# Ledger of designs, part 8: designed miniproteins, single chains, continued (5)

Each design is a single chain, and the fold is of that chain. pLDDT is the mean over its residues in the fold that is shown.

## One batch from the design tools (miniprotein)

Design m16264
Fold by ESMFold2-Fast:
Structure m16264 (fold): chain A 101 residues (1-101)
Amino acid sequence: MREELLKLYRTMLKHLGIEASDSYIQELIDAGISPGDIYRYYTLTGEDPTTLSVEELRERIAELRGLSPEEHYALTSQLSDEQRLELAKAQLEILGIEIPE
């Protein structure tokens, strides 16, 4: 489960031309930041999200959605790894990003 989730996040970041460590990706998952949130941040700002701390990135993503960081976290922090995996898969499929075997 967790390894598959990491693979989907790596796939999104690679699609955007961004390199990130597994530790950084784990922090994104634990902070409730989805691959779709990363995609929105990048497409709206043109900025590499890895230049920010995960906390700063979460605040910027919440602001872009018209939410407080607390409200964004409350919506996403309660998701299981299985639910996060389903969300990540759906987001990549909608964006036409090929999921590796």
Scores: mean pLDDT 76

Design m16265
Fold by ESMFold2-Fast:
Structure m16265 (fold): chain A 92 residues (1-92)
Amino acid sequence: SVASEIAVVLRLIGMELDGAKVTVEVDGDRVTITIEGADEALIREAEEIARQLESLGARVTVEVSGDTVTITADGVPDGLLALLRIYAKELE
């Protein structure tokens, strides 16, 4: 649903407000989200984002290295892709 797609973007904005550096890259229907400066609570939030993406039909991989989380999602719905492209372009 559109509400679930918007919820993903709002979670990413929330992580930036909590002091993490969030970078979103879009290539076709593949999305790579890199979260830097994540504490344990933000790592759990990233895992919730991954679960949301899977619930929307994407195939998701999560990698954690220290305080950096990388989420790679393939098959992201067009509506969410449009929102993530706006995030990638307008939020630095």
Scores: mean pLDDT 81

Design m16266
Fold by ESMFold2-Fast:
Structure m16266 (fold): chain A 63 residues (1-63)
Amino acid sequence: MPEELKKKVRELMDKATEALKNQDFESAAKYYEEIAELLKEYNPEMAERFRRVAEQLKKMAEQ
């Protein structure tokens, strides 16, 4: 995985963590979706995991 891609994933993970601390599940879901898109060609299994978490967070935001 390119170094630049690793940095972007880390930044998005940090943003998602901050959103979760604020119970901003909508923003957290968006960041996890972006991580999944970045990882889909390098680690498809991990991308699917982040996609599933994003779907769960979206459902929590609807409550």
Scores: mean pLDDT 82

Design m16267
Fold by ESMFold2-Fast:
Structure m16267 (fold): chain A 85 residues (1-85)
Amino acid sequence: DLIDSLTPIEKKILELLDEEGEMTPAEIAEKLGLSQSTVSSHLGVLEGLGLVKSTLDENGNTIYSLTELGREVLEEYRRIEEEKA
C-alpha cells in the first residue's frame, strides 16, 4: 500500500499542502521546523510517486501542490487514522 511506504514527514507534507494549497520548500521547512534540504529530499520522493507536482511562480520560485493521486492517498491515510482512533 502506497500510504504505508510514506514517512511521518511525508504524511505531514501532504497534510500541509492540503491545508495551504501551494507552498515553496522554504515555507514547508519553516512550518515543519526542518531544513530546506530535508524537505526537498522528501518532496522529490513524493513527486516521484506522483503525489505532488511542482510549478514555477511568476518570480521563478518552485511551488508544490497535491495531485489528484496525492489527495486520494491523503484521504486513505485519514480513513486509517479514524479506524485506529
Scores: mean pLDDT 82

Design m16268
Fold by ESMFold2-Fast:
Structure m16268 (fold): chain A 63 residues (1-63)
Amino acid sequence: SSMKEELLKLIGEILRTIGELLDLDLKLKTAPEEEKEKLEEERKKLEEELKKLLEKMKELEES
């Protein structure tokens, strides 16, 4: 069913976003100070994306 396919795609997007956040956390630990501001901005964008993906998952459960 299309709903199950959408759910699997959404789970994949969530897992990818979590992976990217973990990679950014590792980069932040070793990054030059000059790059830390950019990496913090990327982290905030990914956190916002993750929140949106979690809201979409909640909507699918209510459908």
Scores: mean pLDDT 82

Design m16269
Fold by ESMFold2-Fast:
Structure m16269 (fold): chain A 58 residues (1-58)
Amino acid sequence: GSMEKEELKEEIERAGVRAVLAGADPARVSALAQEAIRLVEEGRFEEARRLLEELKAL
């Protein structure tokens, strides 16, 4: 539902901030986070979670 979308988007945003603070390329982080959020909005949660894991690995 809407709550699950909001929670996943918040987690993506937090992961992006953490990645930048850890020294990751801000352009790469921004691109991954934006694509993951787009997938969440489209209801493509498994693909969004895969990008979230890539973002966490930066």
Scores: mean pLDDT 85

Design m16270
Fold by ESMFold2-Fast:
Structure m16270 (fold): chain A 58 residues (1-58)
Amino acid sequence: TEAERIRRAEERGREAMERYREEIEKFNERVEQLIAEGKPVGEALTEAALELQRELAA
């Protein structure tokens, strides 16, 4: 039924958002780590973004 299809789509959406939240948490943690290690904010953001891109491509 249409209602069943909608509920399934909502559940899949929640799961996708949960996965994105986990990746964002990892990204933020990595940025903070790189800054703590002495990297400038711009370089830390770029490096963390490239690492995130590689993870999402795997």
Scores: mean pLDDT 79

Design m16271
Fold by ESMFold2-Fast:
Structure m16271 (fold): chain A 60 residues (1-60)
Amino acid sequence: MDEVLKVFEEKVEELKKQGINISTEDLNEVLSSYNLYYGGPDTVLVELDKLVEKILKEKK
């Protein structure tokens, strides 16, 4: 879990530097979904990428 959280936090910071600010609510949903399925660090990164794509498509 600790390594996954570190990777998650690092990715969120990189997205902020790129101008993509994900809401705390959306971030909590990604973490909650990850905790149910637990697939390793790659799983949380894939879910973040899907969330970013969804935000850009649905909120534009």
Scores: mean pLDDT 66

Design m16272
Fold by ESMFold2-Fast:
Order: structure tokens, then C-alpha cells, then sequence
Structure m16272 (fold): chain A 70 residues (1-70)
């Protein structure tokens, strides 16, 4: 009925885990993926990413939160 194929729970869990990766590029890609899916489960992990030492990670995390929370 609805698009259950988009934003599969497994993808959300993997992307949330990737936000904790030691590689900042992996964390950037994870934040972008979570923004596209729009799952509210990502809000708390993305808020933690706002405090990330990498400015690119902070930038995409803020953009993702703005997309999901609005």
C-alpha cells in the first residue's frame, strides 16, 4: 500500500551506526542518507552530530535536522 521499500528499518539502523564512525566522510554520508529517509529516529543521533569535530559533519547534520524536524 504505502512505500514500505523506502527507508527500511535496517538502512536507518546502519546509517545511525555510521554517524558514530571514526571516518568523518562516513559520518557525512550517513547524515545525508538519514535526511533523505526522514526517519524521526535519526533526530537524537543527528543532534549529537551537531557537536562533531568535523565542520562538514556538523553542516550536514544541521541540514538533516532542519529537513526532518520541520
Amino acid sequence: MEKALEGKPEYVDELIKALEDEDPQVRVDAAIGLAYIGDKRAIEPLKKALEDPDPQVRFVAKAALDAIER
Scores: mean pLDDT 76

Design m16273
Fold by ESMFold2-Fast:
Parts: sequence; structure tokens; C-alpha cells
Structure m16273 (fold): chain A 71 residues (1-71)
Amino acid sequence: SEAEKKMKKAVEIAKTGTPAGIAEAIRTIAQLVLDGHVELAKKAAEEIKPLLSPEQQQALDTAFQSSLSLS
């Protein structure tokens, strides 16, 4: 599915470890939540969290919760 492809791309981009790549992954995960693909977004978030700094983890959690509130 398109949602699964977006999830896979987000995880792959986050694995590059660049600040820009991580920001793009967080935005993609937030979009998956907005599109109703909450479980795929959760899986992507869980996969990338160990790669993130505490500040980046906070940004991910904030984006995820904000997107849930809008869904």
C-alpha cells in the first residue's frame, strides 16, 4: 500500500542519521497519523526512536500527539 511505502521510506531516511533526514521522517510519520494509518506510524516511530537524540524524540512525540488530536 502507499501508506506502507511511506512508512518504509521514513524509516530508511531516518537511518541516514542526518538532521534533515530525521526531520523528514518525523513529518512523514505525522502525515501517516493524519491519514488514519496510526498503527503504521507507531511502528515507524518505534523503529526510529533508538536512532534519535532526546530532543528529536521529543519532537517526534509532539508531532505524533498533535496529529492524533487533528485526526
Scores: mean pLDDT 82

Design m16274
Fold by ESMFold2-Fast:
Structure m16274 (fold): chain A 102 residues (1-102)
Amino acid sequence: AAAQVPALVAKLYDEDPEVRKEAARQLGNLGAAAVPQALGPLIDLLTDESKEVRRAALEALLNIGEAAVPYLKENIDKILKAFDGDPEIFTLIAGLLSLVKR
């Protein structure tokens, strides 16, 4: 699990949005094992040009959960910038903000 984290983090910077999306999903599934290496790169994906990549990054951070909370607290502005009026994106952002308030 830990050996996969650097390779998956590198894929978050791939030119192909499908590769970035899949890497974010896999890092989310690793949970606490992705912390702290994946947190900064995943938060940077919240402003990605692809809506699917932004959604995958929000889902990944939510799946990592409480282990991400200190980093999420420092980056609330980027979390809010991910909102584009989509109700699905709003639900994911609300979930992350609920983690931060705990």
Scores: mean pLDDT 81

Design m16275
Fold by ESMFold2-Fast:
Structure m16275 (fold): chain A 89 residues (1-89)
Amino acid sequence: LVEEGRRLLEEADRAAQEGDFEKAEEHVRRARELFAAAGDRLGEAEATAALYRLRAMKAKKEGAPQEVIDELEARYRAAAAEAEALAAA
């Protein structure tokens, strides 16, 4: 479960780099489910951060209002900080 979740996060990052944000988000959502099922709190936090990062990137590409982009980036930073804190513990 955990190893599959990490592989999915890597595949999500590749899909995002290729501009396939829909595919990337599906991979991240699946990774979150696997980490949650495994009780991997760090993995779940990392997947949550990846999800908001992808949503912010997609919003920028689609020309969403700046307030929407700012909110998504704020959620990304919060989730990334949580993952960093869990990794440091």
Scores: mean pLDDT 83

Design m16277
Fold by ESMFold2-Fast:
Structure m16277 (fold): chain A 63 residues (1-63)
Amino acid sequence: MEKEVDELAKEIQELIKKKKISLDEFNEILAEAVEELYEKGLGNTLESKIELAKLVLERIKEK
């Protein structure tokens, strides 16, 4: 994983622990973020991976 994606993944892991996000809740968040990414037509690029991680992070913060 690229350094930027790794840093976002680490922040996501820390927020999951702090907010006590269950695996089922995380799967819902991931599914919603993936759907939003597809609707935006971002495709399979590094920028799309960063955007996906940011969408997941934002949704966890809103919990």
Scores: mean pLDDT 74

Design m16278
Fold by ESMFold2-Fast:
Structure m16278 (fold): chain A 55 residues (1-55)
Amino acid sequence: SLEDKIREIFEKAEELYKQGKPLDEVIEEMRKLAKEAGLTDEQIDELIEYFKKKY
C-alpha cells in the first residue's frame, strides 16, 4: 500500500539521519525513494515537510 511505502521511506531516512548523514542528503534520498515508489510531487513535498517537522 501507499502507507507501507511511506513507512519504509521514513524508516530509511531515520536510519541515514542516525548514521550522521547531513539533513540535505537524507532529504535527497527520500525524494529519490518516493519517486521510485510512484508518489506525486505534492505527496513527496508533504512527506519531506513532515520529516523536517520531526527532526
Scores: mean pLDDT 83

Design m16279
Fold by ESMFold2-Fast:
Structure m16279 (fold): chain A 97 residues (1-97)
Amino acid sequence: TLEEIRAKFKETEEEMYKMALAGEPWTKIALYFAARVEEIAAAHPDVPLETLKEIVSEMVERFAKKALEHFPLEEVERMATRIWLAGLTTLDDFAAK
């Protein structure tokens, strides 16, 4: 269900935030996100790709807003863009299979 998908993305968002606060590199966080996006997409093949992309964008926006409490704006903008692109690329690659 969409509720299950949103819950999985919420768990992913919380883990990514913990990684960021622990000083993990943004490249590692982006790779973690990409792996979770692929897992969620594979578990929900009946959900439209466009819907998953919307949820990814919503999640990245929430993550960025929360990250602004602890990180400079320039760093958050670079980080959010990288994570967003990783998520969308993963969904496009999954759809091409």
Scores: mean pLDDT 83

Design m16280
Fold by ESMFold2-Fast:
Structure m16280 (fold): chain A 59 residues (1-59)
Amino acid sequence: IDEEAQEIVDKVSKGANLTEEERERLLELAKKLLEDPSTSYEAVALRVIGEVLDIQLKR
C-alpha cells in the first residue's frame, strides 16, 4: 500500500482538521489508486479512504 495514502488516512482517522491542501492531496491519491489498482488490498484501502472522507469531511 502507498505510504503517503496511509499517512493521510491515519491523519483523517485521528485528526479533526484538514487543510485545503491536505484534502486536495487525499483526493489526488485516491484518484491515482483508482486509476491502476494492482492488488485487492489497494482497492480496500481506497474504500476506507472514501468512507473516512465521507464521515470526516461530508458529515
Scores: mean pLDDT 57

Design m16281
Fold by ESMFold2-Fast:
Structure m16281 (fold): chain A 61 residues (1-61)
Amino acid sequence: KEKETRIEIEKGAGEGLKLIAESVGKIAEKSVSKEEAEKEKKKIIEKVEENTKEKIKEIEE
């Protein structure tokens, strides 16, 4: 069904964005402290997860 397809697309997009966040975290470790890079990476991943949940919820409504 269309809803299932859209949910799968949003999940895939969320996973892709998490991979990007991890890559950015690796780059940030070279420019800032390890602690700062870890903190920023965690924030980005949390935002991606929340955004994915909101998108799925909107589709299911």
Scores: mean pLDDT 76

Design m16282
Fold by ESMFold2-Fast:
Structure m16282 (fold): chain A 67 residues (1-67)
Amino acid sequence: MAEEVRKQVAPIDELVARSAALLAKMVEEGRITPEQAIEATRQVARDAGLSDEEIEKVVKILEEALK
């Protein structure tokens, strides 16, 4: 039961992490601002059904990558 749901959710979590990494690279290339990358990451995470706590964790990873 929970493992079946987790198998579906795991690809979503990885997709959100990859999206954040791509957005960080776009900021490094000067294509978007750090604020735009953070907002886009929050939107993608919310659309994926992540909790506020999980969204904050992803945002922190992105902020660390943007240093």
Scores: mean pLDDT 69

Design m16283
Fold by ESMFold2-Fast:
Structure m16283 (fold): chain A 84 residues (1-84)
Amino acid sequence: LEEVWEEQRKRAEERFPEIDALIDELTKKVSPETAKDLEVIRKDVREGNYEAAIIRAAVGLTVAKQKGDEEDAEALSKVLDAIN
């Protein structure tokens, strides 16, 4: 049990710097609403909640595509790819 939690923490720790840098870049290019979603995704990744981060990114991507927000959709797609 402890070993499983340690592995999850290590994976989150290894991936977080890359995802954090990506989100910092993307928040400058997207709408304020998508920027808020990216900040929540950042928090979820930092805390090791990859499933929650993936779901939020996927939902946000669907909404952005429905609205025709190409820049927001591209940003959320990149974050989703980086997490997975």
Scores: mean pLDDT 78

Design m16284
Fold by ESMFold2-Fast:
Structure m16284 (fold): chain A 67 residues (1-67)
Amino acid sequence: SYAELQARLARLSPREGRVLGHIALGKSQREIGEELGISQATVSRHTRRILAILGLKSVAELREALR
């Protein structure tokens, strides 16, 4: 449920929360990396960790869940 997703969101670190915010806005991994001063590979690693914490399978599922 969305309520369970909200509870899991509280478990994200501040860094993971910033990456999640940019993902929710539909930004590409390149754009997120440029804005946060990190590589696309680092953005990809953070994205996988966020998906694991939230129990989601893909970025598309994540963006849909945040609508």
Scores: mean pLDDT 81

Design m16285
Fold by ESMFold2-Fast:
Structure m16285 (fold): chain A 70 residues (1-70)
Amino acid sequence: SLEEAKELVRRALELLRAGREEEALEQLDKAISLAKDNPVLQKSVEQARKALEAGDRAAALSALEDALRT
């Protein structure tokens, strides 16, 4: 559900703030799967995942905060 996906995004955000990047990526992958019926949320989460793959933690945090506003 949308709320379950958002909960995973919130957990990923906290994990990233704590420097736990691998665990954050795991939560984001789960969120993408649960957000399949919400393309706006899915796009924001995918954008955050892409930023993390590029090593841009600040961009990833911003994208996750944006995801929670949708």
Scores: mean pLDDT 81

Design m16286
Fold by ESMFold2-Fast:
Structure m16286 (fold): chain A 82 residues (1-82)
Amino acid sequence: EAIPGGNPTKDGAKTVRAIRKALREAVERGRLTPQSLIDVAEHIAREFGKKELAEKAKEAARAGDFDKALEYFDKIAEELEK
């Protein structure tokens, strides 16, 4: 369900960074799939409205480029801090 107004930009950036850290650890442990990254990117787009960067992260995940997908999550966090 949509949350009306009050996007917590600062808390959003912290949340995205925490998610990104967990995803990096999952990559290092061999537990991450492209679908997992796509699902996380869709969740972030829904909650924080950074649809363009989330879509690029999904495209990188579909290509199997987990490092590039995580770079887009870093960019989403940076955008949410501003």
Scores: mean pLDDT 76

Design m16287
Fold by ESMFold2-Fast:
Structure m16287 (fold): chain A 78 residues (1-78)
Amino acid sequence: MLDGVIQAMIESLNSLSPEEAAKALRLAARTLRERGAPQEVVDLLEKAAEAAKKGDWEKMNEYVEKALRLLAEQERRE
């Protein structure tokens, strides 16, 4: 289930331009910060946005996967 969600988000981001992907990831980081997500998750999404802006899709995918797995772990603790 989680792996399917991660894959869908990665495919969606890879279909965008680098600038659009970076904007989407920064919006996600801001939204999660406002909802009280761990700073590590926010930092990973901001790093993913920077990687996306540079066209480094491999690093973007890595940071997005790490962020989403940490977010899922945090939700399970509530």
Scores: mean pLDDT 79

Design m16288
Fold by ESMFold2-Fast:
Structure m16288 (fold): chain A 63 residues (1-63)
Amino acid sequence: SDLEEIEKLIEELKKAESEEEAVKLAQRAGHLLRQAMEKGMSEEEVERLEREIVRAYIEGAEK
């Protein structure tokens, strides 16, 4: 499911070994999140996942 893929990407983001990898993972997670929104994912769940993606990106980029 889109949710499962987004959650996997969030975990990969936290483990990113470079800023370049973190950017690619964050972009992919963002694309999947937009697709999930179009398929009817709730605004509350989208906002939660968006916050998790941002936090994971910061964690991955800073190591």
Scores: mean pLDDT 81

Design m16289
Fold by ESMFold2-Fast:
Structure m16289 (fold): chain A 79 residues (1-79)
Amino acid sequence: NAALEYLEQAIKAAREGDAEKAIEYLKKAKEAAKKLKDSLVSELVVNGTEKAIELIKEGKLEEAIEVAEQTKELLEYLS
């Protein structure tokens, strides 16, 4: 699952303090999520990645990591 792999990379980058790389991987996760068969799962993952990107842009890396991890757990559970 490409969306799951990109979420993992985004979380890792954010934990390393690399905001630019984290946003790049979150955008890739969002695009991969749009290709998911279940439209509700797709929408929830897209919304989660968008919220995490916004939090990173606001300098809220810890909150962004939490949102990205919750989004990843949801995708893992529903995959």
Scores: mean pLDDT 86

Design m16290
Fold by ESMFold2-Fast:
Order: C-alpha cells, then structure tokens, then sequence
Structure m16290 (fold): chain A 78 residues (1-78)
C-alpha cells in the first residue's frame, strides 16, 4: 500500500517537474508565477502522501491537483 501511494505521488511530481522544465525553456509571459504555483502543487502532493490517505483518496486528491495545474497553465499558454 505505501509503495502504491508513493508511486502515485512520485508520478505526479515527475509530470509536474517536467512541465516546470518546459515552461523554463519557453520563457512565456507570466511564467514565473505559473512555476511558483506548480511548485506549490508539488508541496501539496507531498503533504497528501504524508497524511496517510488511502490509495483511492490520494488518487482523487492528485486528480484535483492535476486540474489546478491545468488551470495554472491556461493562464500562461496562448
């Protein structure tokens, strides 16, 4: 169970870090604010892992965070 929870969070962090790296390469207007918000989502994902949530609850939390990440990107992408 702990392995599954950690793998879910690690995947979310990896995907989000990949997006941050892409934004840093593109140099878009508003990029710094978007990167800061995405890093805060990574922190929230790490906190969710620390809370001992079930795999199902953690997956739902990560889906919510992914939706928030998409909203952040919508502010900076054309």
Amino acid sequence: MERERRELVEKFIRDTEGVIALLERLGLPGEAEAIAELRELIREAEEALAQGLSVEELARRLLELAGRAQAVLAKVLP
Scores: mean pLDDT 83

Design m16291
Fold by ESMFold2-Fast:
Structure m16291 (fold): chain A 66 residues (1-66)
Amino acid sequence: SSSRAGAAAAIAAADDPNATIVVEGRTVTGTGAGRTYVGVADSAEQARIAAEGAAAAYPGAKVVVK
């Protein structure tokens, strides 16, 4: 799996308990604490799993799937 999608979601959620994680196809964009992190997964399913994993670890994070 591309570690970049997971890293983008996790770093944003760790920096800001209210981070927003947006999943668009294979792309995960994490926004929090005035910063934006972008990672691309190998598949749309892996992108969703990465975003869900971050939200599970950081319950304040919001996941938006487009």
Scores: mean pLDDT 79

Design m16292
Fold by ESMFold2-Fast:
Structure m16292 (fold): chain A 60 residues (1-60)
Amino acid sequence: MKKIDPEEIAEAFIAMTLALGKRAGLSPEELEEWVRRVGEKMGASPDLIERALAEARRLA
C-alpha cells in the first residue's frame, strides 16, 4: 500500500468538491471560491489551487 501524502489528499478532495459543487448547481463564481477555500484549508500548494481553478473554469 502506497503512503498517502497530504497534497494528494488535498488534490482528490478538491476534485471531488468541484464535481459535487457542479452537480449541486453552484455558480462558476461560487465553485471557484469554494475550491480556493478548500484548497487553502487542506494546505494545498498555490500551484495545485491554480490548477484546480483552471479545471473549474474549463468545466464552467
Scores: mean pLDDT 71

Design m16293
Fold by ESMFold2-Fast:
Structure m16293 (fold): chain A 90 residues (1-90)
Amino acid sequence: GAKKIEAVGEGGGVVAAQIVEELSKLPKGAEAEVEATLKFDVPVDAELAGKEAVEGFKEILEENGFEVLEAKVVDATPTSLKVVLLVKKK
């Protein structure tokens, strides 16, 4: 099965950096399920924040040599967003 990676932080950049570091430890061609939790100190628009987080993670991961096979928002509150990604190391 795919390796599971979890990352949590206050901001997409911090969370993305954790994901890239953990994915970089995988062998070439390996897949991982990534669970990313973003925390907000002020309430956000959950729908807009979810869309921006998915698009931002795809961009950062693809630029770092990973392929995003699947991405979805699995939980959204005004102060917390959880995104699950299926990622392959090239």
Scores: mean pLDDT 82

Design m16294
Fold by ESMFold2-Fast:
Formats: structure tokens, sequence, C-alpha cells
Structure m16294 (fold): chain A 61 residues (1-61)
């Protein structure tokens, strides 16, 4: 749901603010998405999280 998307966004933005590189953000984000997918079984949520990750990474590149 929207709460998980917002939590993921906030977490990735915090890591970017700490100075993590775009490559590291992709790596951390992908592992977080895989963990959420294992917990929820929600492949559509995982796809939405990957789209959000790409948008966030594009803003720091």
Amino acid sequence: GDALLEEFRRRMEALAAEGLSPETLRTVGEFEIQHLLKETGDEELAARLRELLEELVARVE
C-alpha cells in the first residue's frame, strides 16, 4: 500500500541525503524491495517500488 511506498521513499531520500551514490542507492533499494516482496508476496507493490527507486536515483544523477 501507500504507506509502504511512502516509507520506502522516505528511507531512500534519507540515504541520498547522507551522500550515498546512485549505484549504492540502487543496490540498497533493490535489497529492500526483495525483503518486502518476501514478506508481502505483493509483486505489484515490488514493481511500484522499483519504479519509485528509478525516479529517486534519476534525481541524484
Scores: mean pLDDT 80

Design m16295
Fold by ESMFold2-Fast:
Structure m16295 (fold): chain A 117 residues (1-117)
Amino acid sequence: MEAEIRRIAEGRLEGAPGPLLLAVGHTGKETLRGLAEMFRAAGARELAEEFERAAEQPEEVQRALLDEFYDRLLAAMRALLAERGLDEEVRLRLAHAPSPEAAVAAAEALLAELRAE
């Protein structure tokens, strides 16, 4: 999981279309299925199968896995932004995020700003 998440965060910094944004659905089930397809395309088959199984579980199980994923993604994005000297900006913007998903969106916005000069 961590190595795959690091590659996603690095792809976002390089300006690749966001597989995470393409994977996000309107429900936890849709988001988990989108993420599973993304992991499968990246060769992370065990992660893809885990997320596909979670999509068929109760909402509380879906939420727990999504929270873990977004926490790990956020940690990877924070590390990348700190490597660019943006740790203070990360701290300020992410501290006000009401959810892990909102924190990831804030981190993606910072990565987009890095690409825009």
Scores: mean pLDDT 66

Design m16296
Fold by ESMFold2-Fast:
Structure m16296 (fold): chain A 71 residues (1-71)
Amino acid sequence: SLEELLKKRRELARQIVVDMTVGLAKALGREDLAKEIEEAAKTDPERFQRLMDEVFAALEAEIKRRMAELR
């Protein structure tokens, strides 16, 4: 049914976002953030969004740092 298809699509999209965010946190050496993201993804969507924003801010900072070293 359409309802089942939409539910599966939302679940897959959510899983991808969570997995990628956790992967990015780990790649940045932030195992602490990775654990908090895993917990927040299950229980607190607002906290999950804030943690995701923190991971992307950390990623941007790391990219800028590495680019400066390549000069």
Scores: mean pLDDT 83

Design m16297
Fold by ESMFold2-Fast:
Structure m16297 (fold): chain A 97 residues (1-97)
Amino acid sequence: SEKELELEVLRALLAMLAAMARTIADKSPNPEEVKRLAEVLEEAADILSSQNPDIEKLRKYAEELREIARKSKDPDVRRMAEVGARLIEEAIKLLEE
């Protein structure tokens, strides 16, 4: 279905964003922050791969990414966190329709 395809695209984008975060983590001024960003993105992608996605966990991860975006001093981390949060929020909207 169109909805299933849209969810798969959002999952793939979250996984790609996580891989990007993993790639830059060791070169970051705050490697632990970037690794946390990657872990949250990976967990969200894994939830979307489930037959019964946990919407409450997705909401928690979106909020954690919004928090990273607000607190990070790294513009690249802020952008990745904002994009990740938006992708999760879109997935939640699709799952509730």
Scores: mean pLDDT 89

Design m16298
Fold by ESMFold2-Fast:
Structure m16298 (fold): chain A 58 residues (1-58)
Amino acid sequence: SRGAEGLKELVIKSGGSEELAEEAARAYEEGDYARAAELAEEAGAEAAAAELRAKAEE
């Protein structure tokens, strides 16, 4: 999906590893938006992490 693919790209562009990007995308696909946000933040993708936290609270 666009969301998981976009998150993977943002994690990599922010300096995260491919492994970290795969874990973040997997968490997103499993509906664990809080975990996906944590992994995105670890990679330095703060804007994506904030959006994922908001999605987890919906």
Scores: mean pLDDT 79

Design m16299
Fold by ESMFold2-Fast:
Structure m16299 (fold): chain A 74 residues (1-74)
Amino acid sequence: SLEELKKELEKLIKEIEELLKRETDPELKEILTRLIKKAKSLLKEEDPEKLRFEIGILEGLLGIIRGLRALLSR
């Protein structure tokens, strides 16, 4: 449901915010800041199919960011 998708998005927002608070790399801070802003804008989305698709993209991007963090730590 739309309500369940928005709860999933809110959980994702919290995960990104926690990563941002712990991040020390300035490039990753900028990326995480942009990602959180886009995620928060999606809270206004009322199309469940579009919201599901956009959440999938955000999860994919978060996976890439975690990968970049691992690369920068080496």
Scores: mean pLDDT 83

Design m16300
Fold by ESMFold2-Fast:
Structure m16300 (fold): chain A 62 residues (1-62)
Amino acid sequence: SAEIEAKRQKLLELAEQQGRAWAEYNKADSYEIERLSEREVKVTATKGEEVFERTFTVPELS
């Protein structure tokens, strides 16, 4: 239903916000956010010569 799709999109948006906050907390020089699926957001953060990756997963709906 449209309500389930709206909920799914909102959860992905929250995951992206968590990813940005994580990169900012670690004072990354740059970061990239990529949606891998309906449930997964990958954040790649670079600080100097170090590269950090983290994947945020949202609950499955329906």
Scores: mean pLDDT 79

